# Designed miniproteins, single chains, continued (5): the designs that were tried, part 81

Each design is a single chain, and the fold is of that chain. pLDDT is the mean over its residues in the fold that is shown.

## One batch from the design tools (miniprotein)

Design m18806
Fold by ESMFold2-Fast:
Structure m18806 (fold): chain A 70 residues (1-70)
Amino acid sequence: GVADAVAGLRRALEALGVEELDVAQATRAARIGSDSGDGVVAGGGIAAYEVARRHGPATVEKAERYLREA
């Protein structure tokens, strides 16, 4: 669900010094606004990725780099 997607993304961004609250709020707002509810969340990975883009390309790059290096 949305919480799982947010947790995964926040963990990567926290390691890189990005505020987790921004990511959590943006992810939740985007999924609820776009999908009109949690029932249509499918794995949450793409949703978290798309929301990261709203915070800027640097945020997405940092998250991807963290996951790649791990």
Scores: mean pLDDT 48

Design m18807
Fold by ESMFold2-Fast:
Structure m18807 (fold): chain A 62 residues (1-62)
Amino acid sequence: SEVEKKIKEKVEELIELLKNGGSVEELQKIVEEIIQLLNENDLPKEFIEEIGNKVEEVSNSL
């Protein structure tokens, strides 16, 4: 779906920013946008868990 693609693109952006030394504020903004999209859309549980795990990995690296 378009929403799933958008979320995956934001997760990739988040990971890239983390690798390139993005600010905590920039990283937090993208995390909030991902969480909002996950909460506002009817998405498969497996997809939510996959994205949640990736976001948690990034958060634990900060």
Scores: mean pLDDT 80

Design m18808
Fold by ESMFold2-Fast:
Structure m18808 (fold): chain A 61 residues (1-61)
Amino acid sequence: GGLPTPGEAILALALGEAGFYKFQGDLDSAAEVLRKGAERARSMGYEETAAQLEKLADEIA
């Protein structure tokens, strides 16, 4: 495959950071990084990625 899109990169980074906080038991920080990732994705026009991240944040908040 080629290089990841910015949306794919935002998704991967947010999931990685959230996973780290979940491992530590810090669900509030995990939800926060997912919501920040969603805001970044939406600001760049990646609405599907933003919706996925918002849903994940809602499921753990």
Scores: mean pLDDT 82

Design m18809
Fold by ESMFold2-Fast:
Structure m18809 (fold): chain A 100 residues (1-100)
Amino acid sequence: MKKEVEERIREIEEKIKEEVKDFDPNNPEDRAKAQELLWEGIKESLKLLIEAGLAKLIGEKVDEENKTETIEFEYEGVKYTLTFKKSEENVLSGSISYTE
């Protein structure tokens, strides 16, 4: 079960890498699309980990007015907070709050 989840996550990562392969890093639109693809891949990977009981969803927040999505989860004793702000530049930010 865990190995199957890890393999599916790897397939998601490989698909994203292939989709962004021809993107121009100097083109703001291509950079924004790459960030959006990465965010969707992160959400899909988290869904697989949660369904397999390998990660714990702490919270999800969608702020439609500010076009911001925040996901908090715990994986292997580490708490992660990921925030995606949809804009012309698409800003993905994350923090790891497990300091012990």
Scores: mean pLDDT 75

Design m18810
Fold by ESMFold2-Fast:
Structure m18810 (fold): chain A 76 residues (1-76)
Amino acid sequence: SAELEAKLKELLARAQELARKMVEKLNAAPPSEKAKVQAELDEWLQKLEDAFLEAKRTGDLKPFEDKLKEVEKKLK
């Protein structure tokens, strides 16, 4: 329980930083591309939310961590 809570706190901090980078990516996009970038970011956010809710339901944080890692790589 305590280990799971500590790991969840770490992953949520990473998700918060990731959300900030998504906003920066949207702001940096040319006006002609903003709608496409917004749609891509919305899709990633939905996948992260789904993985987080499943992690809370099952107690298994690995799928959420794997999804965070996947999106983090795309925002490099």
Scores: mean pLDDT 83

Design m18811
Fold by ESMFold2-Fast:
Structure m18811 (fold): chain A 57 residues (1-57)
Amino acid sequence: GPRLEALEKAAELVKQGFLYEAVEVLIDAGFSREQALTAVKLLLEGKTPEEVLEALE
């Protein structure tokens, strides 16, 4: 769904070091700022987009 697609895009941005842009993509997809920051942290720790989505729900 759209939230998982946003997390997949955010994961790609995180791999490139574009952490601020990753947060913006997640907020634009309907995540709160706190959820977006937590998601970027989990992606940096090596969690998959699917694991991150489960942690935020």
Scores: mean pLDDT 87

Design m18812
Fold by ESMFold2-Fast:
Structure m18812 (fold): chain A 87 residues (1-87)
Amino acid sequence: SHEEAVERLLAALRDTMDSLNVPQSVQDALLAKLRAMLDGRLSEEEQLAAAREIVETLLKAAGIKVSEEELEEYARAFLAYLRRLRE
């Protein structure tokens, strides 16, 4: 159920970061932040900062350049997606 959905999301993020050759230390840090977000341990401001860092890292690793405004929009979209998983 919820615990399985969380583990699948964490595995999907790890697989994506592996495919993009993100360093292991960075992967571990971002997975810890995603778990903290899903566990409800972060404030609204900390959640947005974590979402931004995850999105920015993935875009940089994929060679995709975006404006600061686009990064903000993608981070907010990712955070909205994660909030829907809390049903």
Scores: mean pLDDT 84

Design m18813
Fold by ESMFold2-Fast:
Structure m18813 (fold): chain A 77 residues (1-77)
Amino acid sequence: MEEKKKEIEETAKKVASKSREEMVKELTRKAREVLEDEGAAGAAETAIVEAAKQYKDSNEEMAKASAEAIIKVLEET
């Protein structure tokens, strides 16, 4: 659990300096890697897309919101 949370947060920090498209792609890939349930991975993907819409002007906030959403889904699974 803790190792997966660390990977999610590290991925979010790394992609915050990339384009919005790469950020969504990398965060979605990490979510699928750490979430073994397909439904949980789908929920995380939806949350990542919503974070991108909500924080269109801040890559850091979008990355943080996405990481938090993935971690929340992971903890609920």
Scores: mean pLDDT 77

Design m18814
Fold by ESMFold2-Fast:
Structure m18814 (fold): chain A 73 residues (1-73)
Amino acid sequence: GPLEELKRAVGEERYEAALEYVAAHLQERSGLPPAVARAMAERELVDLWRALTSGAPHELGPLAREAARILGF
């Protein structure tokens, strides 16, 4: 699926670093439990990856821009 494609494209280390960054910010900003924040972060990274590989992304907030940098963009 898209998540496995993302992990293969950027590598596990970059993926885990971006995931940890996004999940930590979601926990701090919204008070979400760690498991919920991680699941949301995985969806956000897949959406970001699809946008970056399919053309210009429509909505990149500061969090998404930093995540893209960590992924190697």
Scores: mean pLDDT 81

Design m18815
Fold by ESMFold2-Fast:
Structure m18815 (fold): chain A 96 residues (1-96)
Amino acid sequence: SDVEEAIEIAKEEGLPEDLILALAAIAYAEQGDRAKAEELLARIKDPRLQEAARLSFAAVAGDFEAAAEMQALLFVAAGRISEEEAAALKAEALAK
């Protein structure tokens, strides 16, 4: 779809390009278009956001371990928790 047009609109509105690419990749994954989702993921410049988005579309496919990993990675990337705390949160999420 119109990802390039959405990126141009986002730039005009002051939104980060990587955020639009991540959201578009997840939307394509939800529609079952894994090839387009992977293409968009490769365009994300922030490696932490790229990994989080990649895990997000695995989670959309029903991979709950990927969902827990994505949440832990985002918290570590944001500097909110340590890697050890992230591992503990992931273990707790998977136990439920």
Scores: mean pLDDT 67

Design m18816
Fold by ESMFold2-Fast:
Formats: structure tokens, sequence, C-alpha cells
Structure m18816 (fold): chain A 79 residues (1-79)
């Protein structure tokens, strides 16, 4: 697991809004899963983590998570 994922989880845990916090943590979990399956490289992981941490509301964080999950599913199903 890249150090950047652990750092992002720690930052997300400091969010004051519990819904935004949960959405960011869920999106980070999707980044981790995609990285472990080789769908995201380290540079893409850093880019997505930065976008997730910059999300201003739960919708933005959730949509990033969905984008990653779709990319992962596409890679598995379509090759």
Amino acid sequence: MPKKILEAEEKAKKEKDPVLKAAKLEAIREVKAAYERGVLDEEEVEEYLEKILAAKNAREALMIGVEIAVKELRAIVLG
C-alpha cells in the first residue's frame, strides 16, 4: 500500500462533516482496491487522492469513488 493512501485516510478522518468524511473514506477505499488490482498506477493514485481530499461535499467525493469503481470494473470485464 503506498504511503500516500495512508496519509489520505488520516486527512479524511479529520473532516468535520461526518457525511463528507464517510464519502471521502469510501472513495479512498476504491482507490486502494483499484491500485491493488493494478488498475491505477502510483501517479494516478496520487491524482485521485488529491481530488478526493479537495472535494467540498459528499456528492463530489462519491462521484470520484464511482468513477474509480467503474474504471476498475471496466478493466476486469473488458480487459
Scores: mean pLDDT 83

Design m18817
Fold by ESMFold2-Fast:
Structure m18817 (fold): chain A 74 residues (1-74)
Amino acid sequence: MPSKEEIEEETERYFLAAYHALLAAGKEAGAAQVIAVGQEFGRWLKENPDASAEEVREKAEEARRRVDAIVAAS
């Protein structure tokens, strides 16, 4: 099972990939929305330092779905 740190790193890479793809496509509004999702996820992690790996995974999955919706709408 991946650690909390591994889930965080994979999720950050996912956000960065989506952000760069949207910028390359000229979708600045979508890119800004992806940044907002990433900031919300990072804030939740800071507020919940003792969160379990399962809880972090659930939040990461929620954030990834939001990013997927932004990309699809762009």
Scores: mean pLDDT 85

Design m18818
Fold by ESMFold2-Fast:
Structure m18818 (fold): chain A 80 residues (1-80)
Amino acid sequence: MEIVANDESLKAFFDEADTNKDGKVSLAELEAGYAKRGQTLSDEEREALREADVNKDGVLSYEELLEAYRLLVRRVGEEN
């Protein structure tokens, strides 16, 4: 699946949210990044992010964030 615009935008967002440059972001950092852009995380987005956190360490890698968006796209597709 080719999500060229979302992939580059998501990576830029991830890099901005990763303030300590450890290659991972917390849910709080993601929420702060969204708020900085005038957006809020929905309950569905939070659930997708929680599901993508497969190691349950409370932070997400870039790969886990991509998986969360993949899950969210499937859910939104079912609601339409």
Scores: mean pLDDT 66

Design m18819
Fold by ESMFold2-Fast:
Structure m18819 (fold): chain A 91 residues (1-91)
Amino acid sequence: SKLEQLRLEAINRVVDAAVKATREAIAAGLSPEQARRLGLEVAQKTVDEEVKRLKEEYPDLSDEEIQTIKDSALGAAQRAIDVELRRAERA
């Protein structure tokens, strides 16, 4: 469905941005706590940009549908950040 496509696109954009920010923070020598915080901040900023885009391009999307996309993207980003931090501890 179009809704599922939009959800997956939002997840991919938010996860990619969060993972990149987390990896760059780790490479710069930031602590795991600082890297997690930065990754989550980038995830939040990216999801806010996606929500704004979705509201502008798809005005018929309900608030509940947008909230579901937001929750899915943030949840995926948090899990991806956790994976990157665990990988860094093992390296």
Scores: mean pLDDT 89

Design m18820
Fold by ESMFold2-Fast:
Structure m18820 (fold): chain A 109 residues (1-109)
Amino acid sequence: SLKERLKIAQTIVDLVKEGRFDVAVGLIQLVAEKLGVDLTTLTWEDVKTNPAARELDLIILYALFLANMESPEIAEKLSLVIDRAAQKPFSELPEEVRKEAEKVYEEVT
């Protein structure tokens, strides 16, 4: 739902503001996994043709919008978090980071 997307986007920004970058990376990767989207291979064509990929893209775009409203510094930090999230799957994160991301996901969904 729109409300759930907005909660996820805001939570990503809040984690970045708190300096919890590894958990923010994990949350983005977990959201992609739950939607069935492979972030490591995602293309613009996928966003056009796959509703799940479009859903993820909208969450990320809204998070970037919210971060820019906070400050340019927070927006830059979020951009780096997004880049990191696209480099590897959720399963390759340390167990402690995965557990924290899963807990955060359950709290917002």
Scores: mean pLDDT 85

Design m18821
Fold by ESMFold2-Fast:
Order: C-alpha cells, then structure tokens, then sequence
Structure m18821 (fold): chain A 88 residues (1-88)
C-alpha cells in the first residue's frame, strides 16, 4: 500500500542519514580506506533502492514523494563525491 511504502521510505531515509554521518565521521577520524569503502557500498545500495522507489512514486503519481527521494539521492551522492575525493 502507499502507507506501507511511505513507512518503508522513512525508515530507509533515517538509515541513509546514519550511513552518511558515519562516512563523514570516518573521514574526519581518518579511518582505514577499506572501512570507508564498505560504508560506501552500503550507501550505493541505498541509493539504488531510492531510485527504484522514485520510479514507483512517479508511476503512482506521487510527485511529492518523488521530489523527497530526489533530495535524499542528491544528499547521498554528494557524500559519495566527498568520500571519493578523500580516497584519491
């Protein structure tokens, strides 16, 4: 249902924000590159999930949900760019 989808998206958004914060903390603390790569793999999987949910939202005509998903995808991709710069 749409209510179940919204609840799932909210849980995944919260999880994604925690992963983003973990990556930022790992960079600040100069954590091993392998540990940062493992967290980036998790973030990448979450981004793929949001892209799929965005397509579902668009198909159902929920343009507000699609915009919210675009925002979290953009936020996650910016953190990937920051981590990629650190891993150079």
Amino acid sequence: SMEDLRATIERLKERTRRVIQDIKDMIANQAPKSDILMQLATLGALIVGFVIFRQVALKQGDFEMAKELDRIIDEAQKVEEEADAYLR
Scores: mean pLDDT 87

Design m18822
Fold by ESMFold2-Fast:
Structure m18822 (fold): chain A 66 residues (1-66)
Amino acid sequence: SDFIARELALLPGLIERSPASEEEKAALRARLEEILAKPEPTAEDLLELEVEIAMEDLIAGVEKTT
């Protein structure tokens, strides 16, 4: 419960601070909304989204290091 509450507080900020494209950020926001629409969001769903945000951040960083 505490973990889920913490992740829900952090994830929107992580998405907004992401260097990923606006299109990719919109997809991440849509995924968060999908998780929130579930009757019972799981810690696994939230961790998976956090990993997706981290991967998009890494990809955006690599693509910009030309």
Scores: mean pLDDT 75

Design m18823
Fold by ESMFold2-Fast:
Structure m18823 (fold): chain A 65 residues (1-65)
Amino acid sequence: SEKREKAERAVRELEEESGATLLEPLKDNVVKVRVEKLTTKKIAAILRAMGELFELGFSLKVVLE
């Protein structure tokens, strides 16, 4: 699926920018990630990923350490 491939790329970019870890495989248009030690840079990356994923019909759930 084109939408799934784009969502997977958005997740990868979030992981690379913020060190976020995907908690489970993408399912039911939900992305679940864990983020440790919040910084301004990580918050900006999360907000960008939320926007990209929302346009693709996905929700982003962030678990803070």
Scores: mean pLDDT 82

Design m18824
Fold by ESMFold2-Fast:
Structure m18824 (fold): chain A 60 residues (1-60)
Amino acid sequence: SLGDIEFKYNLYRLALGAGELAVEKAKERGIEVPDHWRQGLADLRRELAELEKELEKAKK
């Protein structure tokens, strides 16, 4: 349903924001960011792009 897509979009958006903040704080402290963190963030960005397309289609 539209509500389920919107909920998932908001959840992933929050997860991406938290992950990006974690990367920023790691860099400030000189902590190496693992490849799987970067891959996870890339995956979230792709999922958000697809969810955004679904939301735009569902609103028409």
Scores: mean pLDDT 82

Design m18825
Fold by ESMFold2-Fast:
Structure m18825 (fold): chain A 65 residues (1-65)
Amino acid sequence: MEKLLEETLEKVRKLLKEKGLEQYIPVAEDTAREVMKEFGYTEEGAEIAVEVALSVAESMARAEE
């Protein structure tokens, strides 16, 4: 559980840094935590959490541009 959550958050941070969206990491991490909680910290929930967190960060960036 704890390891899967940390690995998911690390993946989100890495992908956002690669996209130049590092400023949105806190919001993306909060989103990923909530998604994983809803899915009971499953591997499927981790994959969805990464996708949703990236989508939220990209939407926020688009709104500021």
Scores: mean pLDDT 81

Design m18826
Fold by ESMFold2-Fast:
Structure m18826 (fold): chain A 61 residues (1-61)
Amino acid sequence: LTEEQREEALRKGYEAGKKAKYYKTSVPIDELARELAEKYGVDERTVRFVVAEGAVKGINE
């Protein structure tokens, strides 16, 4: 991931985490990771870890 792509993935995860906390739903990490991996042309697993990191921050902050 480029630094810009990593920042976008963290931000998207963070927003999803905050939304999940507010609405008491699960975070669609796999769906977000697949979408962003396709957009960036990278491995889904790499993006999934970054999205999950952002989501955890969104839930806790």
Scores: mean pLDDT 80

Design m18827
Fold by ESMFold2-Fast:
Structure m18827 (fold): chain A 49 residues (1-49)
Amino acid sequence: MKKLEELNKKIRERRRRYLDSMRARAQKTIPPEDQAEADAVFAELEARL
C-alpha cells in the first residue's frame, strides 16, 4: 500500500509543479480574451494527474 501511495504522490507532485509553472507563464503571456480557453486546457491537464 505505502509503496503505491508514495509513487503516486511523487508523480502527481512532479506534474503539478510543472502545470503550476506553465499556468503562471500563460497568465502573463496569453491575452485576457484567451485566458478562459487557457484555463480550460490547464484544467484538462490537471485532471490527468
Scores: mean pLDDT 75

Design m18828
Fold by ESMFold2-Fast:
Structure m18828 (fold): chain A 86 residues (1-86)
Amino acid sequence: SMMERRQKSVERAKQQAQEGNQMAQEAIKKAETEGLEVGEYGFDGAISKLKMAGGGSDEEGQKILDQQRQEIQKKRDETIKKLKEK
């Protein structure tokens, strides 16, 4: 049914958002320990993963993925600023 499809889409979006957040946390750690360039590569991977996941999602699932991408981008910008100011 359309309802079951929507529920599965939202559940998948939440799972992908959590995985993207984990990738972003690893990227922060790598930026702090191995340098900004390594961390930036990790952030780009996380954002790319969430963009690809959005292609099959309904409106609610896409909103979840878009919000998580915005949070990852914010964390990336804050991490870059913090490390460049040292």
Scores: mean pLDDT 79

Design m18829
Fold by ESMFold2-Fast:
Structure m18829 (fold): chain A 58 residues (1-58)
Amino acid sequence: VDHLREQALENAKKAVENPETAKEDLEAISRGAKAAFARHGHLEAGDETVAEIKKLLE
């Protein structure tokens, strides 16, 4: 579980370095993370990870 969150957050941090595509990339990363967590039965952890990614746009 932790490695999925860490990968998603690292991908999100890299995505925000390009402001022109950051929002679209973060949306794609959020969808991927949520799907990955769902495949492992961790829906709540997926939702928490998506919330953390959204905060990077603040």
Scores: mean pLDDT 75

Design m18830
Fold by ESMFold2-Fast:
Structure m18830 (fold): chain A 65 residues (1-65)
Amino acid sequence: MEEFEKKQKKIDRILEALVENNGSVRKTAETLGISQSTVSNILKEETGEASVEKFLRLNEARLKE
């Protein structure tokens, strides 16, 4: 399952769900039907940071810009 498009789509969906759930890893995992570990790992590896709050600020800035 390392297809470029599928991987990007899944990552984007997880990140959007994180924003929608105010950074709640648990709610995001429930919404997407995946494990909390998967959500946390994707956040850390794809955004290059472990801070969900910083990710949320960045995403909100995107919308306001």
Scores: mean pLDDT 66

Design m18831
Fold by ESMFold2-Fast:
Structure m18831 (fold): chain A 88 residues (1-88)
Amino acid sequence: MIDAAAAGYAALAPEQQAAIDAALAELRAVLAPHSDQLSPEALAQIEAAAREAEARILAALVAGDADAAVAALRALTATARAVLEAQA
């Protein structure tokens, strides 16, 4: 599946690749300031959401559906924000 997802990403238009890269950068920006401050419970919740998002992203890339991949990444970013707010 990973090889098929990589081929799917490579087949996307540059604008679609840029949209996915931007969504990944947004997720990273939300998580990076808190990497050393995550409780074990918050980390477990984010990891569970990330596993679910990974499955959806891989399926979307195999299908050539950049919009679905971006939506899955943004949903993960929203979950990460909610978990971090609940931790505070």
Scores: mean pLDDT 79

Design m18832
Fold by ESMFold2-Fast:
Structure m18832 (fold): chain A 82 residues (1-82)
Amino acid sequence: SKKEEIKRKAFELAGEVQALLRQHAELVLSDPELLAKVREVEEALQRLLDAIEKNAPLEELEKLLEELREKVEELKAALAAR
């Protein structure tokens, strides 16, 4: 189903973020801007997972997945700027 596909993509993005955080753990913990970006990713992921549990419309789930992707790219850009 499209919802299972969205959930799979959300967990793929979460796994990518987890790998980045393991690789850069000391840097993230010492940098308030990076820590804030991590929180934004966690909040976006939680919003998407909550919407999936509430059986939200596909359009809303697609919007939340895109917001999660944007936050992940912002985190990657911030890490690359260090």
Scores: mean pLDDT 85

Design m18833
Fold by ESMFold2-Fast:
Structure m18833 (fold): chain A 74 residues (1-74)
Amino acid sequence: SDEDRRRLAAIIDRALEVAARDGPEAGIRTFVELLVREFGVPQEKAEELLAWALTDPEGVMAELEATRETLRAE
């Protein structure tokens, strides 16, 4: 829904703010924490996502930035 898109955009914006201040690994950790808190992603799945994302934190943050621009256009 449009509400879910706005919530996802807000989560990505927060992760990008953290990444700009504290680096891409911190941004990813913030993104995953917010997915658990706000979208109810299961903790087990969140841990898998975090482990995967930390193999390429800069690449994952670039994908989140691209996703954010897509959400802005819609």
Scores: mean pLDDT 83

Design m18834
Fold by ESMFold2-Fast:
Structure m18834 (fold): chain A 63 residues (1-63)
Amino acid sequence: MDKELADKLLESIEKAAKEGKISLQEARDNIEAGVQGLLLRNSPEAAAYLKEKGEKLLKELEE
């Protein structure tokens, strides 16, 4: 299921952001790129899932 790819991407982004390897803007850009990639793969459910979980992750990283 493409949601597993979304979860792995979110986990990778969270780790990189917490380690200071990427900025919040870069984290956001990576999430957006992942969403677009899933849409190109005709996986709109996984894309929506990544977008929703990505927005929550970005809020947690900002706060």
Scores: mean pLDDT 81

Design m18835
Fold by ESMFold2-Fast:
Structure m18835 (fold): chain A 81 residues (1-81)
Amino acid sequence: SQQQLDEQYDAVMADLDAIASRAKRLGNAEVQAQVDALRAKLDAARERGDQVELRNTIAEVTEQLQALYSQLVAEERRLRG
């Protein structure tokens, strides 16, 4: 449904904000740039108004977000150890 898709979009954008804040705290400019690119990609898909494209873009961004999260966790562990 449109409501479910809107909720998924909002959730992914919130997750991107969380990763961006974490990357900023670590001084990781590369991850910050990747998050900015993913936000732009989601915004562009949202603006085009194609629900199938938006759903596919959310899935793609979610996969990339998981990779970025793992990268930041590994970096945080290195800085503490």
Scores: mean pLDDT 88

Design m18836
Fold by ESMFold2-Fast:
Structure m18836 (fold): chain A 84 residues (1-84)
Amino acid sequence: SMLDENLAELERLREAVERLLAELAKVLPQDIVDRLRAGLEEVLAEGEREALENPEADPQELKDRVERRIAGVVLEALAAAEAA
């Protein structure tokens, strides 16, 4: 089903986010990493809610939307780190 595909895609994105956070934790201050984790967890939770509310959603379109939101959270956190 499209729902199963969407949930599988979100799980793959969650795994990618955890790998990204592990790498960023080596180079960024802990407070920035903590804010990134919180923001990215919110984005993934919103993606899961969207998949459950629209089980016929196209997996590629859902992936593209969630990836754009992930990029936005990362860019905002990096800008905040530069301003500190």
Scores: mean pLDDT 83

Design m18837
Fold by ESMFold2-Fast:
Structure m18837 (fold): chain A 69 residues (1-69)
Amino acid sequence: SRSERLIRAAELLLRSGSQPELARRAIEAAREGKVEEAERYLDLATAEEDSQSPDPRAQEFARQIRERL
């Protein structure tokens, strides 16, 4: 389901360590069925990573999250 994919994307973001609060909020929103809120948190997290991360792995996680939204 879309919620399951959003949870997986948020878990990848949480594992990267770049935006842990946004990742946790996205997971919580997706578990509650608030798909639009979960997508918004992930969008915010990807915007932050795009502007700040020198790590190609973190940038790849951000790209994967964007593709899943």
Scores: mean pLDDT 72

Design m18838
Fold by ESMFold2-Fast:
Structure m18838 (fold): chain A 71 residues (1-71)
Amino acid sequence: SERVLTIEIGGSTSPEEARQIVLAAAEMAAQLGFDRLVVDVSEASDEAREAAEEAGREASKRYGIEVVIRR
């Protein structure tokens, strides 16, 4: 059974906050033995979505966890 952590980025979240949330969530997910982090950006601004996508790529490389951005 695959262990997945899901987080949501809200419409009022800034790009910098989105980046910090994704990086922190990925680190925590990796430490707790999750296989994948899913970041729901359906409510996020375009700028926060872009920041989350960039942070997700960085976090995947840094922590070895799969990061999936979901619209």
Scores: mean pLDDT 88

Design m18839
Fold by ESMFold2-Fast:
Structure m18839 (fold): chain A 100 residues (1-100)
Amino acid sequence: MDLKPEELEELEKRTKPFEEVLEKLAEQMKPETKKELQALIDQIKATPDRAEREKLIEELAELLAKEALELGLLNEEEAEKFKELLYESFLNHLEQAEAR
């Protein structure tokens, strides 16, 4: 998984504290939020336009961060940082799916 080895290692170190948050979100997320999440994932996969995909990824990251905040898993500052890290992670995964 090659964005840049140094940036990837830094991103992994930055996201590791949020691994437990992601696990708790998977267990505790509201059914309505799970449905919205799945719809966003499906829409991202179906969307060929890069700008629209990036917008949907941002909405996906915001949805997960808001749910974590509502469930009391994160405070407001932590939720903003989590959103940024999720956006970077998801964007990187989609860029890897776009063959050079």
Scores: mean pLDDT 74

Design m18840
Fold by ESMFold2-Fast:
Structure m18840 (fold): chain A 95 residues (1-95)
Amino acid sequence: MEEELRRRAEELLERLIRADAAELRRRGASDEEIAAAVAEGRALYEEALREGMSYEELIEQLERVRRALERAAEEARRAGDAETAERAEALLAEL
């Protein structure tokens, strides 16, 4: 059970990192900037585990990011900001 929760947390983190890296690349970010963002995401995950956060709590935090992106896409569409909506939807598709 713990091993399965660990795998789910790591899979969600990997998807979020890949989605963020893809968006940064699309916006013209350098390879160094993308690598730094990936490293920061990994470091935060490792720090949370070191501080005693459970895998269930990590999964909840990662799912909150997904829900925030869903809300951002909805708000952008309502405001007529098609570009922001498309970006948020592209990130969600990776999750």
Scores: mean pLDDT 75

Design m18841
Fold by ESMFold2-Fast:
Structure m18841 (fold): chain A 68 residues (1-68)
Amino acid sequence: DKKEALDLLKKGLELALEGNYEEAQKLASEGLSKLSEDQQAAARAAIMQGLESKDFEKGKKLLEEALK
């Protein structure tokens, strides 16, 4: 479950950084739905940091840390 959520959220972040917001939103919503409320908050923070920095590698690392 966590691995599936992480994979979906990483792909969503990648698509958002590419400007594909509609597909990114679908993947992010699906990934977040597989997580607990606390994990959703941490994952949203990681996604926000990745988007603000425009750095996929940074966002990916933050997501991996958030979902440990």
Scores: mean pLDDT 82

Design m18842
Fold by ESMFold2-Fast:
Structure m18842 (fold): chain A 72 residues (1-72)
Amino acid sequence: LLTETSPEVLAYREEALRVVGEPLERGEEVPEEELRELLRRELEIMRKKLLEEKASEEDLELLEEKERELEA
């Protein structure tokens, strides 16, 4: 899993809180499309981080499977 020390992960967390947090606190529905796009972005950030850290190809394949599950 991604650590919170990454600037990319921290920026993503703040965006997710603003997009999901504020509507939920006000009792509004979060659009499914925006929620899915946030999840896709999280997976993209994870993939870039794994590539930068030269993670194994098996870890990358596991991530791709999770991306397919999100869209399925």
Scores: mean pLDDT 67

